Designed miniproteins, single chains. Designs and how they scored, part 36

Each design is a single chain, and the fold is of that chain. pLDDT is the mean over its residues in the fold that is shown.

## One batch from the design tools (miniprotein)

Design m1235
Fold by ESMFold2-Fast:
Structure m1235 (fold): chain A 106 residues (1-106)
Amino acid sequence: NSELYQLLEKMRKAAEELKNSDDESKQKMGEELEELVKTLEQLIKQGKEQEALQAALSFKQSAEDLLKKSQEQLAKLKAQGADPELIAQTEEQIDILQLILDILNS
């Protein structure tokens, strides 16, 4: 399954880039993504390649949905003159999701 192996390689790359960041939130996300990749690799070793593909695609879809919702939330926060710290946290979440998706879509 070339689609699965391409997604896994891209997920590994995204995890590595996040883990090499000086930002603790990015490092934590990179660790979580690395653990997900290890879980998917174990499924493949067990002959559960279709389950691994479904999980990888589900992750990508969830990231796309969360990015869209976070962008909508950021627009609302800025329009309402919300707390600058909450705006900054939302922008950081968008940056992390965008980095992951840019690599997955490369």
Scores: mean pLDDT 88

Design m1236
Fold by ESMFold2-Fast:
Structure m1236 (fold): chain A 70 residues (1-70)
Amino acid sequence: SLEERYQAAVDELMDKGAELLGEVTRLIAAEKDPNVSEEEIEELKKRVDELNTEIGRLQAEVDALRAQLA
């Protein structure tokens, strides 16, 4: 059903949002730590960028499904 698809999309969006919060927290800590390499910081930045892109896609899907349920 549309309701089941909507709930699944919302759940995935929430999971990805939690992952983003974790990776952003790690990046902030890494940038303050002189023992963390530039390569490690760049890898964390890449993960944050990839998660932001995925969250944007999922938000658009949630918005489209919400419109169909109205």
Scores: mean pLDDT 86

Design m1237
Fold by ESMFold2-Fast:
Structure m1237 (fold): chain A 75 residues (1-75)
Amino acid sequence: SAAETVLDHLVAAFGLPRPPAARRREVVDRALELAGLSRSALKDPVATAQRLAQHFAANPAALAELRAFAESTLA
């Protein structure tokens, strides 16, 4: 899926904990929110994964929020 493509890229790029299947869309939605992107970006999941990776590499505080959110899905 589009969400899986984006999530796989972010897990590979930043070592994020992989969320349970039911929670993966929430983590992708949170990544989009933190980067100021709309859900319509998921129409191009590969380009969106690249843009999110660039954003989080440049914004460590936003990456820390995304990581904390991903970790919270494991509880």
Scores: mean pLDDT 86

Design m1238
Fold by ESMFold2-Fast:
Structure m1238 (fold): chain A 74 residues (1-74)
Amino acid sequence: SLDEQKAALIKEIEALAEEYKRLAEEKGFSEEELQRLEDGLNALIETAKASTDLSELETYLGLLKQEIAELKAE
């Protein structure tokens, strides 16, 4: 169902958000930068939960994957 697809996408977004925060800490982000990242990711997750558009969720997922890949390459 669409609700099952949405739940799966949100779960993946939440998992990637945690990976992003972990990698940022490992890469030496400042306390201020980590707080801004956490606030931004929490806002993104809340927006995703409120969304009725799976394409919007897929876009957020793609952006998080890109940011994580870029951070890993450094």
Scores: mean pLDDT 86

Design m1239
Fold by ESMFold2-Fast:
Structure m1239 (fold): chain A 68 residues (1-68)
Amino acid sequence: SLEDIIEAVVKMMEELMEANPEWSLEQLKEVVDAIVKYLKDKSGLSDEEAEEIRKRALEKIEEMLKKR
């Protein structure tokens, strides 16, 4: 389901941020864009589904950056 994909991407970003504490917000956004593009190309996601994934991933990134 879309929610399962969102949860997987959010967890992936959380793990990447923990492994790479030096990465900037701009670099993290580029990673999210790359993941979303890959999922659109591979899984046939709609533009609306891709945007929801991006939104939820960025919300998690902002939450984790505040804790740094």
Scores: mean pLDDT 84

Design m1240
Fold by ESMFold2-Fast:
Structure m1240 (fold): chain A 62 residues (1-62)
Amino acid sequence: SVEELKEQLKSSDENVVLEAIEELEKIGSVEALQALLQFKSEYYDKASKKVQEKLEEILKKY
């Protein structure tokens, strides 16, 4: 679910965060997009470069 993926975005494991981002992209719903945008607004500057690059890759499509 989107709610479970939102909790995974807060993981200290970069691979878990990347998988959550990919699953939210696959869902492609308004709720999933909102979750990604909220994550970017709150955690972008604290995220690893790899996570930042993945977010930018996805969000450039919108």
Scores: mean pLDDT 81

Design m1241
Fold by ESMFold2-Fast:
Structure m1241 (fold): chain A 76 residues (1-76)
Amino acid sequence: SAAEEELRETLREILETVGEFAEKYGLDNPEFNELVAEFEAQLRALAEQLRAGKISVEEFTERLRELLREMKERLE
């Protein structure tokens, strides 16, 4: 479905953006570890809401797109 394709593409972009953070800061850098931990916590919270049936797949994807935008803003 279009929703599943958009979710897959959004997850791919998130992984690519994590790679850009790793390249910018380095894997052993405390700043990189702190940023990854922050984004992981937000992703886990959204995944738990989806699992609990509190949000739809479409809303989950929308929230992930918002998170991706925030990640890209911090990368700049």
Scores: mean pLDDT 80

Design m1242
Fold by ESMFold2-Fast:
Structure m1242 (fold): chain A 91 residues (1-91)
Amino acid sequence: SMEDEIRALDEAVDRLDAAVDSKASVQEQIELLKKLKEEFLKLGTPLGKLVAENYEKMIKELETASQDEANLLLGVQAGVLAMMRWELKRS
């Protein structure tokens, strides 16, 4: 449901923001994205599939990223998810 998607986005934003604030290592960021990918796939929705696909791409980028690059990528993704959540709540 849309309520389940909004909840998943809220939880993902909070977790990504917490990782940025705690200065999570590249490996910690990869593990977080792997868990979030699984959670979004479990939604069984087109949105969940798209988010999971984007997380898969980010995981591959993080495998060769510096710590600073990883922090920027994670911060950008948190912003994108916050924007998606905002759009769903207004729809």
Scores: mean pLDDT 81

Design m1243
Fold by ESMFold2-Fast:
Structure m1243 (fold): chain A 55 residues (1-55)
Amino acid sequence: DEEQRALEEAERRGQAAMPRALELVENAKNGKLPDDPQDAAAVEQLRQGLEALAK
């Protein structure tokens, strides 16, 4: 009960932060990628996850 409410609140906060997350992904598309290849891969996975959620 309380755990389910906490998860729903976390999802709601994530949805509210979505415009900022999309802005970060847009900056990555425009060539603002980190130099570290591991960080670049993490940004790419985040981009794919956000696109999947938007669809």
Scores: mean pLDDT 64

Design m1244
Fold by ESMFold2-Fast:
Structure m1244 (fold): chain A 77 residues (1-77)
Amino acid sequence: MTPEQREKLAIMTAPGMAAVVEAVSNTLLTSSKMSKDDVEKERDKLMDILLEENKKATPAAYEAAEREIKEIKERRK
């Protein structure tokens, strides 16, 4: 695999993972008796873990994950 193909794959994969974390968090919010603040804290912890894992993979994956997480957070404000 060329470096360009690897970077493109990482960029495509990272946003999908952030979207999955968001969907799971929304399901937990709907089905649990947890406060909204508690759900948001757990979601943010999962997003931080995702960022660290993508940071270990490639710089492009880190940037893609960070951008997607930022967009998810802005949609909630």
Scores: mean pLDDT 64

Design m1245
Fold by ESMFold2-Fast:
Structure m1245 (fold): chain A 110 residues (1-110)
Amino acid sequence: SKAEVEQVKAQIDALARQAEAAARAGDEQAAIDYVNQIYQLAVEAYKKYYEEGDYESAIEVIDAAIRALERVLRVAKEAGLDRVALETEIQIGLLGIMRGVLKLLKKKSE
């Protein structure tokens, strides 16, 4: 539902703020842990909405996760946390692939 999508987006944004704070503090492991949690929420939304045929909701959550991870990536690069930056870039790439699949499925569903 729209309320469930908004709840997941709020969770993603809260985790992104925690990841940015951890990165600014130089806490590399905490930043990676928050980045991984954002990715897991996006993957769970992908699976759930894919199974329901709700490709628009899946795309909306994935887009929110990509934007959140891009914010964390900028802070990690500014802080010189190369490992956090690399892990975040990989996850953005993987989410981009999932987004591409959903867009193709949405076109097929009319």
Scores: mean pLDDT 90

Design m1246
Fold by ESMFold2-Fast:
Structure m1246 (fold): chain A 79 residues (1-79)
Amino acid sequence: AAAAQAAAIANALLAVATAVQALLAAGASKATITAQAAALAAALSLPPIIGAIAAATAAANPDASAAAIAQALLDHAAA
């Protein structure tokens, strides 16, 4: 059960990180990235704050890969 939950969370966080990375690469505004990340987090049953954290992390680290952003979100979830 715990392992299945961890895998589901990791997959969902990677999906959010990938979407945020794609929006950042497309030159989307901070507001657009934040709104889309929050919407995707809600669609994946993640807390809305995860979308905001993903957007803020990507904006602060424009050269970060989706995997690096996903790892930052996992570190936040573990805390």
Scores: mean pLDDT 70

Design m1247
Fold by ESMFold2-Fast:
Structure m1247 (fold): chain A 92 residues (1-92)
Amino acid sequence: SAMAERTARRRALQEALRDFDISDPSQEITDELLALIREWAAELVELLGGDDPLVRALAERLRERAKILEKQGKTDLAAELRALADEILAAN
């Protein structure tokens, strides 16, 4: 049903935002987790559209996390999260 689908999309975003908790700078982002995050972000954009406020909130959280990673010297990982955020925000 349409209501069940909307509930699933909101739950998915809430989980993504919790997994990207910027208040935990010690959270390790493995290559496997990064791949999963990228795949799930693409699925959210496909389901909700890039202009959806929830999708935009995810992109902003990715950018904020990238800033923290860059300050920690994890430049390559920060660049990957920044690229993903840019892809999300560029989706029409």
Scores: mean pLDDT 72

Design m1248
Fold by ESMFold2-Fast:
Structure m1248 (fold): chain A 66 residues (1-66)
Amino acid sequence: MEELRKKIDEKLAEVAKKNTERIRQFDAEHPGDATDEEVNRFIGDVLREIGDALDEAIKELKKAEK
């Protein structure tokens, strides 16, 4: 199933781009060292976005296949 892999790659690329921008913003908002709690929340948000992107890609493919 080449279409699923392409959708996953596209979604992961989008998440990677957004993650790079989020890291830059996070660094700008936390010019010193962020606390472990702040870092863990940031990581949690990133992982959730990745999970959501993959879930959406799978759902889109299933709808297209019918």
Scores: mean pLDDT 71

Design m1249
Fold by ESMFold2-Fast:
Structure m1249 (fold): chain A 85 residues (1-85)
Amino acid sequence: VEEKIQELAATVAAYTANLAGLSEEELRARMEKEGVFTPEQIERALALHRALPPAPASDEEALARGKELAPQFAAMIEEVEAAIA
């Protein structure tokens, strides 16, 4: 289950950084500081961050983006829940 939890955490880190307007370098530094991610997971988060559109300019845009991402996070959470249930 650890791999699924780490994948979820890395994905959340990438999307949260994008919504906060952080750069790839800032995301990398944050994930390295947390000390819970492998280099491979950090690189996957950075690749995901690069694929995301620019940081939202308003709270409304951030909310809209969050709503679009909610099904993906729900699916990942269900995978983690199934693995630990």
Scores: mean pLDDT 72

Design m1250
Fold by ESMFold2-Fast:
Structure m1250 (fold): chain A 92 residues (1-92)
Amino acid sequence: YKVTGKGTVIAKEDGKIVVQLTLRAVGEGYSAEATSPRVEFPDDTKKGDKVTVEATAPELPESVKNLKAELRIEIIDGVPAEKVETEVSVEK
């Protein structure tokens, strides 16, 4: 299985925003974690702009049972988020 996590942050106000996403994929007897680079969106980012960051976990065997994925998005620096949206895709 290939697990990809995508986080979309909607800026609450004008200014720079720095985000990082952590993806955890866990199944019976297996776990994989991926952390995105620290992604900086420029200081000309405006209120209501969407900034997207993604991470792909190391490939898990197709034999993994009860696969579960968890996404965590952190705003490390800059302006706050109005809204955060998360999406997980799993490919065999």
Scores: mean pLDDT 77

Design m1251
Fold by ESMFold2-Fast:
Structure m1251 (fold): chain A 69 residues (1-69)
Amino acid sequence: MDELLQEASELSKRLKELLEETDDEEVKKIIEEMLNQLDRLGTLLVTDPSAEPELRELLKKAKEFIESL
């Protein structure tokens, strides 16, 4: 659990940095959506452990998105 939250925190930080650096409106929308989902799932995981698989899948997608840039 703690490792997932740490990874989510690190990815959120990197996504926020990319959001500040990019001028591409489409890329900004994707980053903002990912940040919103990370916040939602991170908050949910505190009260509902069943959110863990959805968070893991989102972390994988976020990493793939960053690597594709």
Scores: mean pLDDT 80

Design m1252
Fold by ESMFold2-Fast:
Structure m1252 (fold): chain A 73 residues (1-73)
Amino acid sequence: SELLEKAKEYTEQAAAAYEAGDLEAGRKYAGESQAYAKQAIDAGLSEEEVEEALREAAARADAAFAAALAAQA
């Protein structure tokens, strides 16, 4: 699914932005990822399929976000 591929790409971009310390860009890309993930579910993919496809990218983004928040405090 192109929608799922876009969700994954934006999740990876969010992770890269957070790794760079850019919380604003990271949040923007995370929002885009969530929008595409929702569109993929609305188009007929299960939440489980979307979660599995994004699992590694989401884990990277979550770790990078936590590290960026700690660095910006």
Scores: mean pLDDT 85

Design m1253
Fold by ESMFold2-Fast:
Structure m1253 (fold): chain A 95 residues (1-95)
Amino acid sequence: SLAEERANMSEEKKEAAKKALEYAYLALKALLEKDYKSAEEYKKKAIEYAKEAGEDPEKVKKELEQAFEEIEKLREDEEKTKEALASINKVLATA
């Protein structure tokens, strides 16, 4: 029946949407761990599954790229803070 075909398409799209979210999460986690190769591979998979779910792949790509840029900026700020703390500790150790 047409209703069964529509139900099956909805279930396939729901599973694809779930996979897109799982791979997006894995991509961000890999980026935080500085595993840039896995981060790019998972990002690509997230976009592929988002397309299968009926989402705009270009929109999803832009959103993931923005999230990646925000995480990299936060890491740069963390590294600067760590360097500042190391400099302070060095001064305190020689005082």
Scores: mean pLDDT 77

Design m1254
Fold by ESMFold2-Fast:
Structure m1254 (fold): chain A 85 residues (1-85)
Amino acid sequence: EKEEYEELEKEAQRLLEEELAKLSPTAQAVARLIRERDLADPEAGVTLREVAEALGLSQSTASKAAREVAKAVAEVGKKLAEKEE
């Protein structure tokens, strides 16, 4: 269902992958973990502590990586909005 959004979802995924590829390897790992958790249970959410522990990172390193991911997601959102009239 929701087939009307299939093409937009594919474009959003492509833009997200391109922006994530520009980030540090640590930020890419954080983004992958968040996405995997959202796909498994989108209503559960993911805490920064869980990300840090799962990847063996300090909370400060995970926080910096999460900020890079958030910036990339915001950039994708802007690019998608620019395609809307």
Scores: mean pLDDT 70

Design m1255
Fold by ESMFold2-Fast:
Structure m1255 (fold): chain A 64 residues (1-64)
Amino acid sequence: SSVTEEVVKRVKEWLEANPDASYQEKVDGASLIVSEVTAERGLSPQEAVEAMNAAMKVIDEWEE
């Protein structure tokens, strides 16, 4: 899977584990996941931004 797919998967798992999280806690969780994947995979700044955009989309769609 692509790096973006890994980030999306980890964010969804985090959201399922934290059903009562506030919006800010969800954003902080996603930011931590993107930072961890960036460090583990050696993502470029552009790839990290794209991964964070995908994570934010998951959060926004999760609340609907």
Scores: mean pLDDT 83

Design m1256
Fold by ESMFold2-Fast:
Structure m1256 (fold): chain A 85 residues (1-85)
Amino acid sequence: SEEIEKLLREALEILEEIAKKYNNKELLELVELARKYLEEKDYLGLGANLTKAIELAKKLNLDPEKVEEARKLFDKAMELLKKEL
């Protein structure tokens, strides 16, 4: 679904911006891995790595408002994906 991919790409873009702003290599690696899974249409691998990225950013208290925006985009994408299954 184009809508699901758009939401996931927007969430990844937010997390990538945070990773680069704070020079957090671990967060950037999780975002890059999640992006590779998105290219492969592996939504299980994408979801696992996006969840880890959000959890890491929250643990480190990096831009909480932007992290919450990324989470809302991810949650909406996963809700739409469940309706297609």
Scores: mean pLDDT 87

Design m1257
Fold by ESMFold2-Fast:
Structure m1257 (fold): chain A 81 residues (1-81)
Amino acid sequence: MKKKAEQLEEASKALKEAAENPEKVEEQGERAAQAFLEIGDQDSAEGAKELTKLMKENPEEGKKMAELNAGALEKAAEALK
């Protein structure tokens, strides 16, 4: 439904912002987690928090994973609407 596509797009944007702006990792990670919670996806919300931890502990690998996940979420959102 429209809300699900909107929240997946929101999560994608948050993860892209976290990947491009290290100073915003915690803020954008929480934003992505909240977007998943809005659609009842607790597993993806937990994944977003785990990714935020990875980005703080290992920025290089965390950034790569955030970029990959953001791209996948963007495609998923477009496929829904």
Scores: mean pLDDT 80

Design m1258
Fold by ESMFold2-Fast:
Structure m1258 (fold): chain A 81 residues (1-81)
Amino acid sequence: SVLLDLKNAIPEGKKELEKRAAESEAQGLTDAANLYREAIKHIDEAIKALKNGDYETAIEHSKKAVELIKQADALEAAARA
């Protein structure tokens, strides 16, 4: 079941993003840390939408979370180059 797979994968994914946000903040990369935290908020909204059967809203929040993670990763890469 897609919902069961999501239920198991999402907590680990959120924990990894929280870790990345904390590490970015500790390195002075505040913009990257904030983008990871915004991505986590969109993941939470996607989970809420899925629980309510609102698949369209869940997909849109999931897309936004992926976009924000890519932006945060790019900022980290640029700062370390």
Scores: mean pLDDT 81

Design m1259
Fold by ESMFold2-Fast:
Structure m1259 (fold): chain A 97 residues (1-97)
Amino acid sequence: MIKLEPETKARLAERMARLAGEEAARNRKSGSAPEATEEVEKEELKRLLVEAMKEEGMPEEVIEKVEEMSLEELEALAEELVAAALPRQEARYAALA
């Protein structure tokens, strides 16, 4: 497993959410909402993770490890990133209330 600091995990989750939102907006404009297959989900999750890591300035060695990950490993990492981001999102929503 890649060992990431909680703040880095939260930033990666926020970057992934933004990138996923941008892709969803683009797909909405095309009128296409295809059912994701396991291969499509793996490639999309991998692409989002790699792009988020590049934006965060992660070392190339870490990015290469993510590119070699299985779907199960990618999903586990994504779950860790989301879990790290949840406390920050709750605090943000509390500040907006």
Scores: mean pLDDT 66

Design m1260
Fold by ESMFold2-Fast:
Structure m1260 (fold): chain A 66 residues (1-66)
Amino acid sequence: SKAEEVRREFDLALDAARRAGAPQDVLDQAQRYGDLLVDKIRAGDEEGAREAGAKAGALLRAGLAA
C-alpha cells in the first residue's frame, strides 16, 4: 500500500540521517512527524500528510546540515 511504501522510504531516510550524524533530538522529532505522515496517509488525509511530511523532511535536512 502507499502507506507501507512511504513508511519504508521514511525509515530509510531516517536511518541515513542517523548514520550521517544528525542529532538525536532532531531524529526523535522527525520520527514523530514521520509516524504522523503514515497515519494521515492511512486515514486519507492528504493535507495532513503533506504538512507532516514537510515537517519531517525539514527536520531531516536541518539535522544533515549541522
Scores: mean pLDDT 85

Design m1261
Fold by ESMFold2-Fast:
Structure m1261 (fold): chain A 105 residues (1-105)
Amino acid sequence: MSPQEQRELAIRETALKIRGAGDLVQIVLDAKRAGRLTDEEAREYLALGSEALTELFKIAKEKNWSIEELEKAIDELLEVFREAMEAGVSPEELRERLREVLEKV
């Protein structure tokens, strides 16, 4: 891979980080607006989701994933997160569900 291709991939990875974080915030805010979360729960779940996304990006780097593979994994992680928010699971159960996703990728 050329230095130019490496820089282009780094820019695309940064764009996916921003998008993933934005989608995570939107999922939590939608649940809060629906009356499913307190302010404290919203902060806790944002922290858990942010931690899981950070770990996913580390895994992607270690496994030398394509941008397409990383995007699919982010979408899968965010879907599990959304389903957990809709089910009203505890922070402990959310952490477990996110861990299972990270172990399967």
Scores: mean pLDDT 83

Design m1262
Fold by ESMFold2-Fast:
Structure m1262 (fold): chain A 62 residues (1-62)
Amino acid sequence: GKGGDAAIIAYQKMSQGLSGVEAMELAGKHVGLSPEEAAGLAAQAGGTGSLYLGGKLVLDSL
């Protein structure tokens, strides 16, 4: 499903060394979130400072 695809993309990009915000924006856009929604998820990921939590935010939002 859409959430699963976003989670895989986000975790994969974070494990490759991307910041949580970059990974969240990329994953959100890839699964068809609006730019505003993707930016919102990226901002939340940056606020936590945790790549793992950022990945969870994408999963929970999709």
Scores: mean pLDDT 61

Design m1263
Fold by ESMFold2-Fast:
Structure m1263 (fold): chain A 57 residues (1-57)
Amino acid sequence: MFTREEVLNLPLPVLIGRIRAYVIKQGGTVTGSDGKTYVFLPNFQDLGAYLADLRAR
């Protein structure tokens, strides 16, 4: 899982790369900067769009 500090300090392209690798290893879940657990499918396009929406909130 990502720490809040890690998510806040990563630029978007680095964050996307890290989440892709993490999701593959952890089986499709990651904790976002707001402390919620998110389920990501191993679909890079969907993951990127969803993450961008989360970052905007």
Scores: mean pLDDT 56

Design m1264
Fold by ESMFold2-Fast:
Structure m1264 (fold): chain A 74 residues (1-74)
Amino acid sequence: MMTQEEINEVARRLSEEIERLAREKGLSEEDLEQVQMAAGLVLNEKVAEGASKEEAYEAALKEARRLIERLAER
């Protein structure tokens, strides 16, 4: 199982990548906050299921990318 430090590190990497992608697509601060919240929920769910670091990161990033694409196409 992941330690709290490992969870925090994955969450930090995820947040940095989401911010980079959102910035490249010109998302508003409100939209970025929405994406960060949704990805964080997926990350926490995967951690609770006992997923590996990579599985949790990939699942959360996949949800983030889906939302960023949807918001950027408006």
Scores: mean pLDDT 84

Design m1265
Fold by ESMFold2-Fast:
Structure m1265 (fold): chain A 86 residues (1-86)
Amino acid sequence: MSPVDRAALRAEMEASVVLIKAAVLLLTNADKEELEREIERLREAIARLRAALAATTNPEVRAQLEAVIRALEEMIEELEKKIEEL
């Protein structure tokens, strides 16, 4: 595994942890401030994944990163919707 592919895998794993935490907050009685903080963590994870995507030329790794970015973007929309319902 190349250093670039290892960096991409690390970014993907870090993003997965943030996504799981966001899903827990979506299912709980989290307040607006907690939801807003998690949205910022999701945005930071997306930025790291986009940096990894720019650095890799492997089509399979690129497809995986794009799929995870999409999942994080969809989670942000769900959290923003929950905030609007508060």
Scores: mean pLDDT 83

Design m1266
Fold by ESMFold2-Fast:
Structure m1266 (fold): chain A 82 residues (1-82)
Amino acid sequence: MEEANRLTAATGEALRLRDAGAADDDIYARLAARYGDRIARRALALVRDFDRELAEADPRRQAQLYTARGIEIAAADFIESL
């Protein structure tokens, strides 16, 4: 599943860039250069959905979302190491 692996790697990289304070346009440009336009748009949409869910969440749910985010970044790093 090449596309699923690319999307996982792109999403993890997008989450990492967002944590570093990168703007959506900068994240998109970097991901599009590496993973292609379609995957970059989808990864950025997933990051935006995460940001929205995090803003609406109570502190307990926020902790759960941060844990899930860390897992996605770790999964992306693993795929990139292959």
Scores: mean pLDDT 73

Design m1267
Fold by ESMFold2-Fast:
Structure m1267 (fold): chain A 78 residues (1-78)
Amino acid sequence: MPPPPSRDDILLATGISLVILDNNDVGTSSSRSMFNGGLVRVRNGQITDDSLRRADQLRDLGLGTVDQALNYLQSYSN
């Protein structure tokens, strides 16, 4: 099995200057119908195009769901 992504890989993939949000909006029960790629980044309250490309990269790291991405984010954040 491939090793899990390192904390440094997550920092590089997510960008410490961006906020990663759970895209589970009010009334939405399907995590897969949320922002393509399951992981989005918000900077100054705005979703960026870079977040979509990085979501694809995080999917390749096995972080294809918002929950997985948030768990990894929490593991390296303070």
Scores: mean pLDDT 42

Design m1268
Fold by ESMFold2-Fast:
Structure m1268 (fold): chain A 96 residues (1-96)
Amino acid sequence: SLEEARREAEKMGPEFARMFMRTMRRLGERLGLSDDETWELGLKAIRETKKNVETVLGETIQNLLKIADETDKLVKENGSKLKELMDEAALKHLLE
């Protein structure tokens, strides 16, 4: 039903719910679906979207962890290069 589709969409957030309800109404009109057919399709779509959102959130967390690891590597590489440059400058000062 429309109310079931609305309740499920609202669990994804109020902005998502507004967009979802408009999109499904327009889609139903374009496809010539009845209200019952439109909101049954909507319920199927929101359930699949929930699965996809859980997957995307998992991937986003993994990507953020990867960025943190890459940042740590860059800091270590830059630190080593900075130390080499400082050691070269110190050696040059000692020899002059």
Scores: mean pLDDT 69

Design m1269
Fold by ESMFold2-Fast:
Structure m1269 (fold): chain A 83 residues (1-83)
Amino acid sequence: EPAPLTEEQIKKLKELEPLAEKLKEILETSPSPMEAAEKMYELANAPHPELDEAEAEEVVAQARATLERFEELKKEAEKKEKE
């Protein structure tokens, strides 16, 4: 079973919230996986690799999975703060 979140981890989640919101916006507003991947690399200040459509879809899928995990942890942190 995963260990409960510490106060330090909750603080880090709050600090990452603006980045998570930007990632959500990119995924929601981008008409294609290619455009979403490009914007994500720009957000990360990483070099933009030459991706094909399948590779871009994989990057977007990983980003969605990461965002879902972040939201799950955030929800857990909010429950702890509410109690």
Scores: mean pLDDT 72

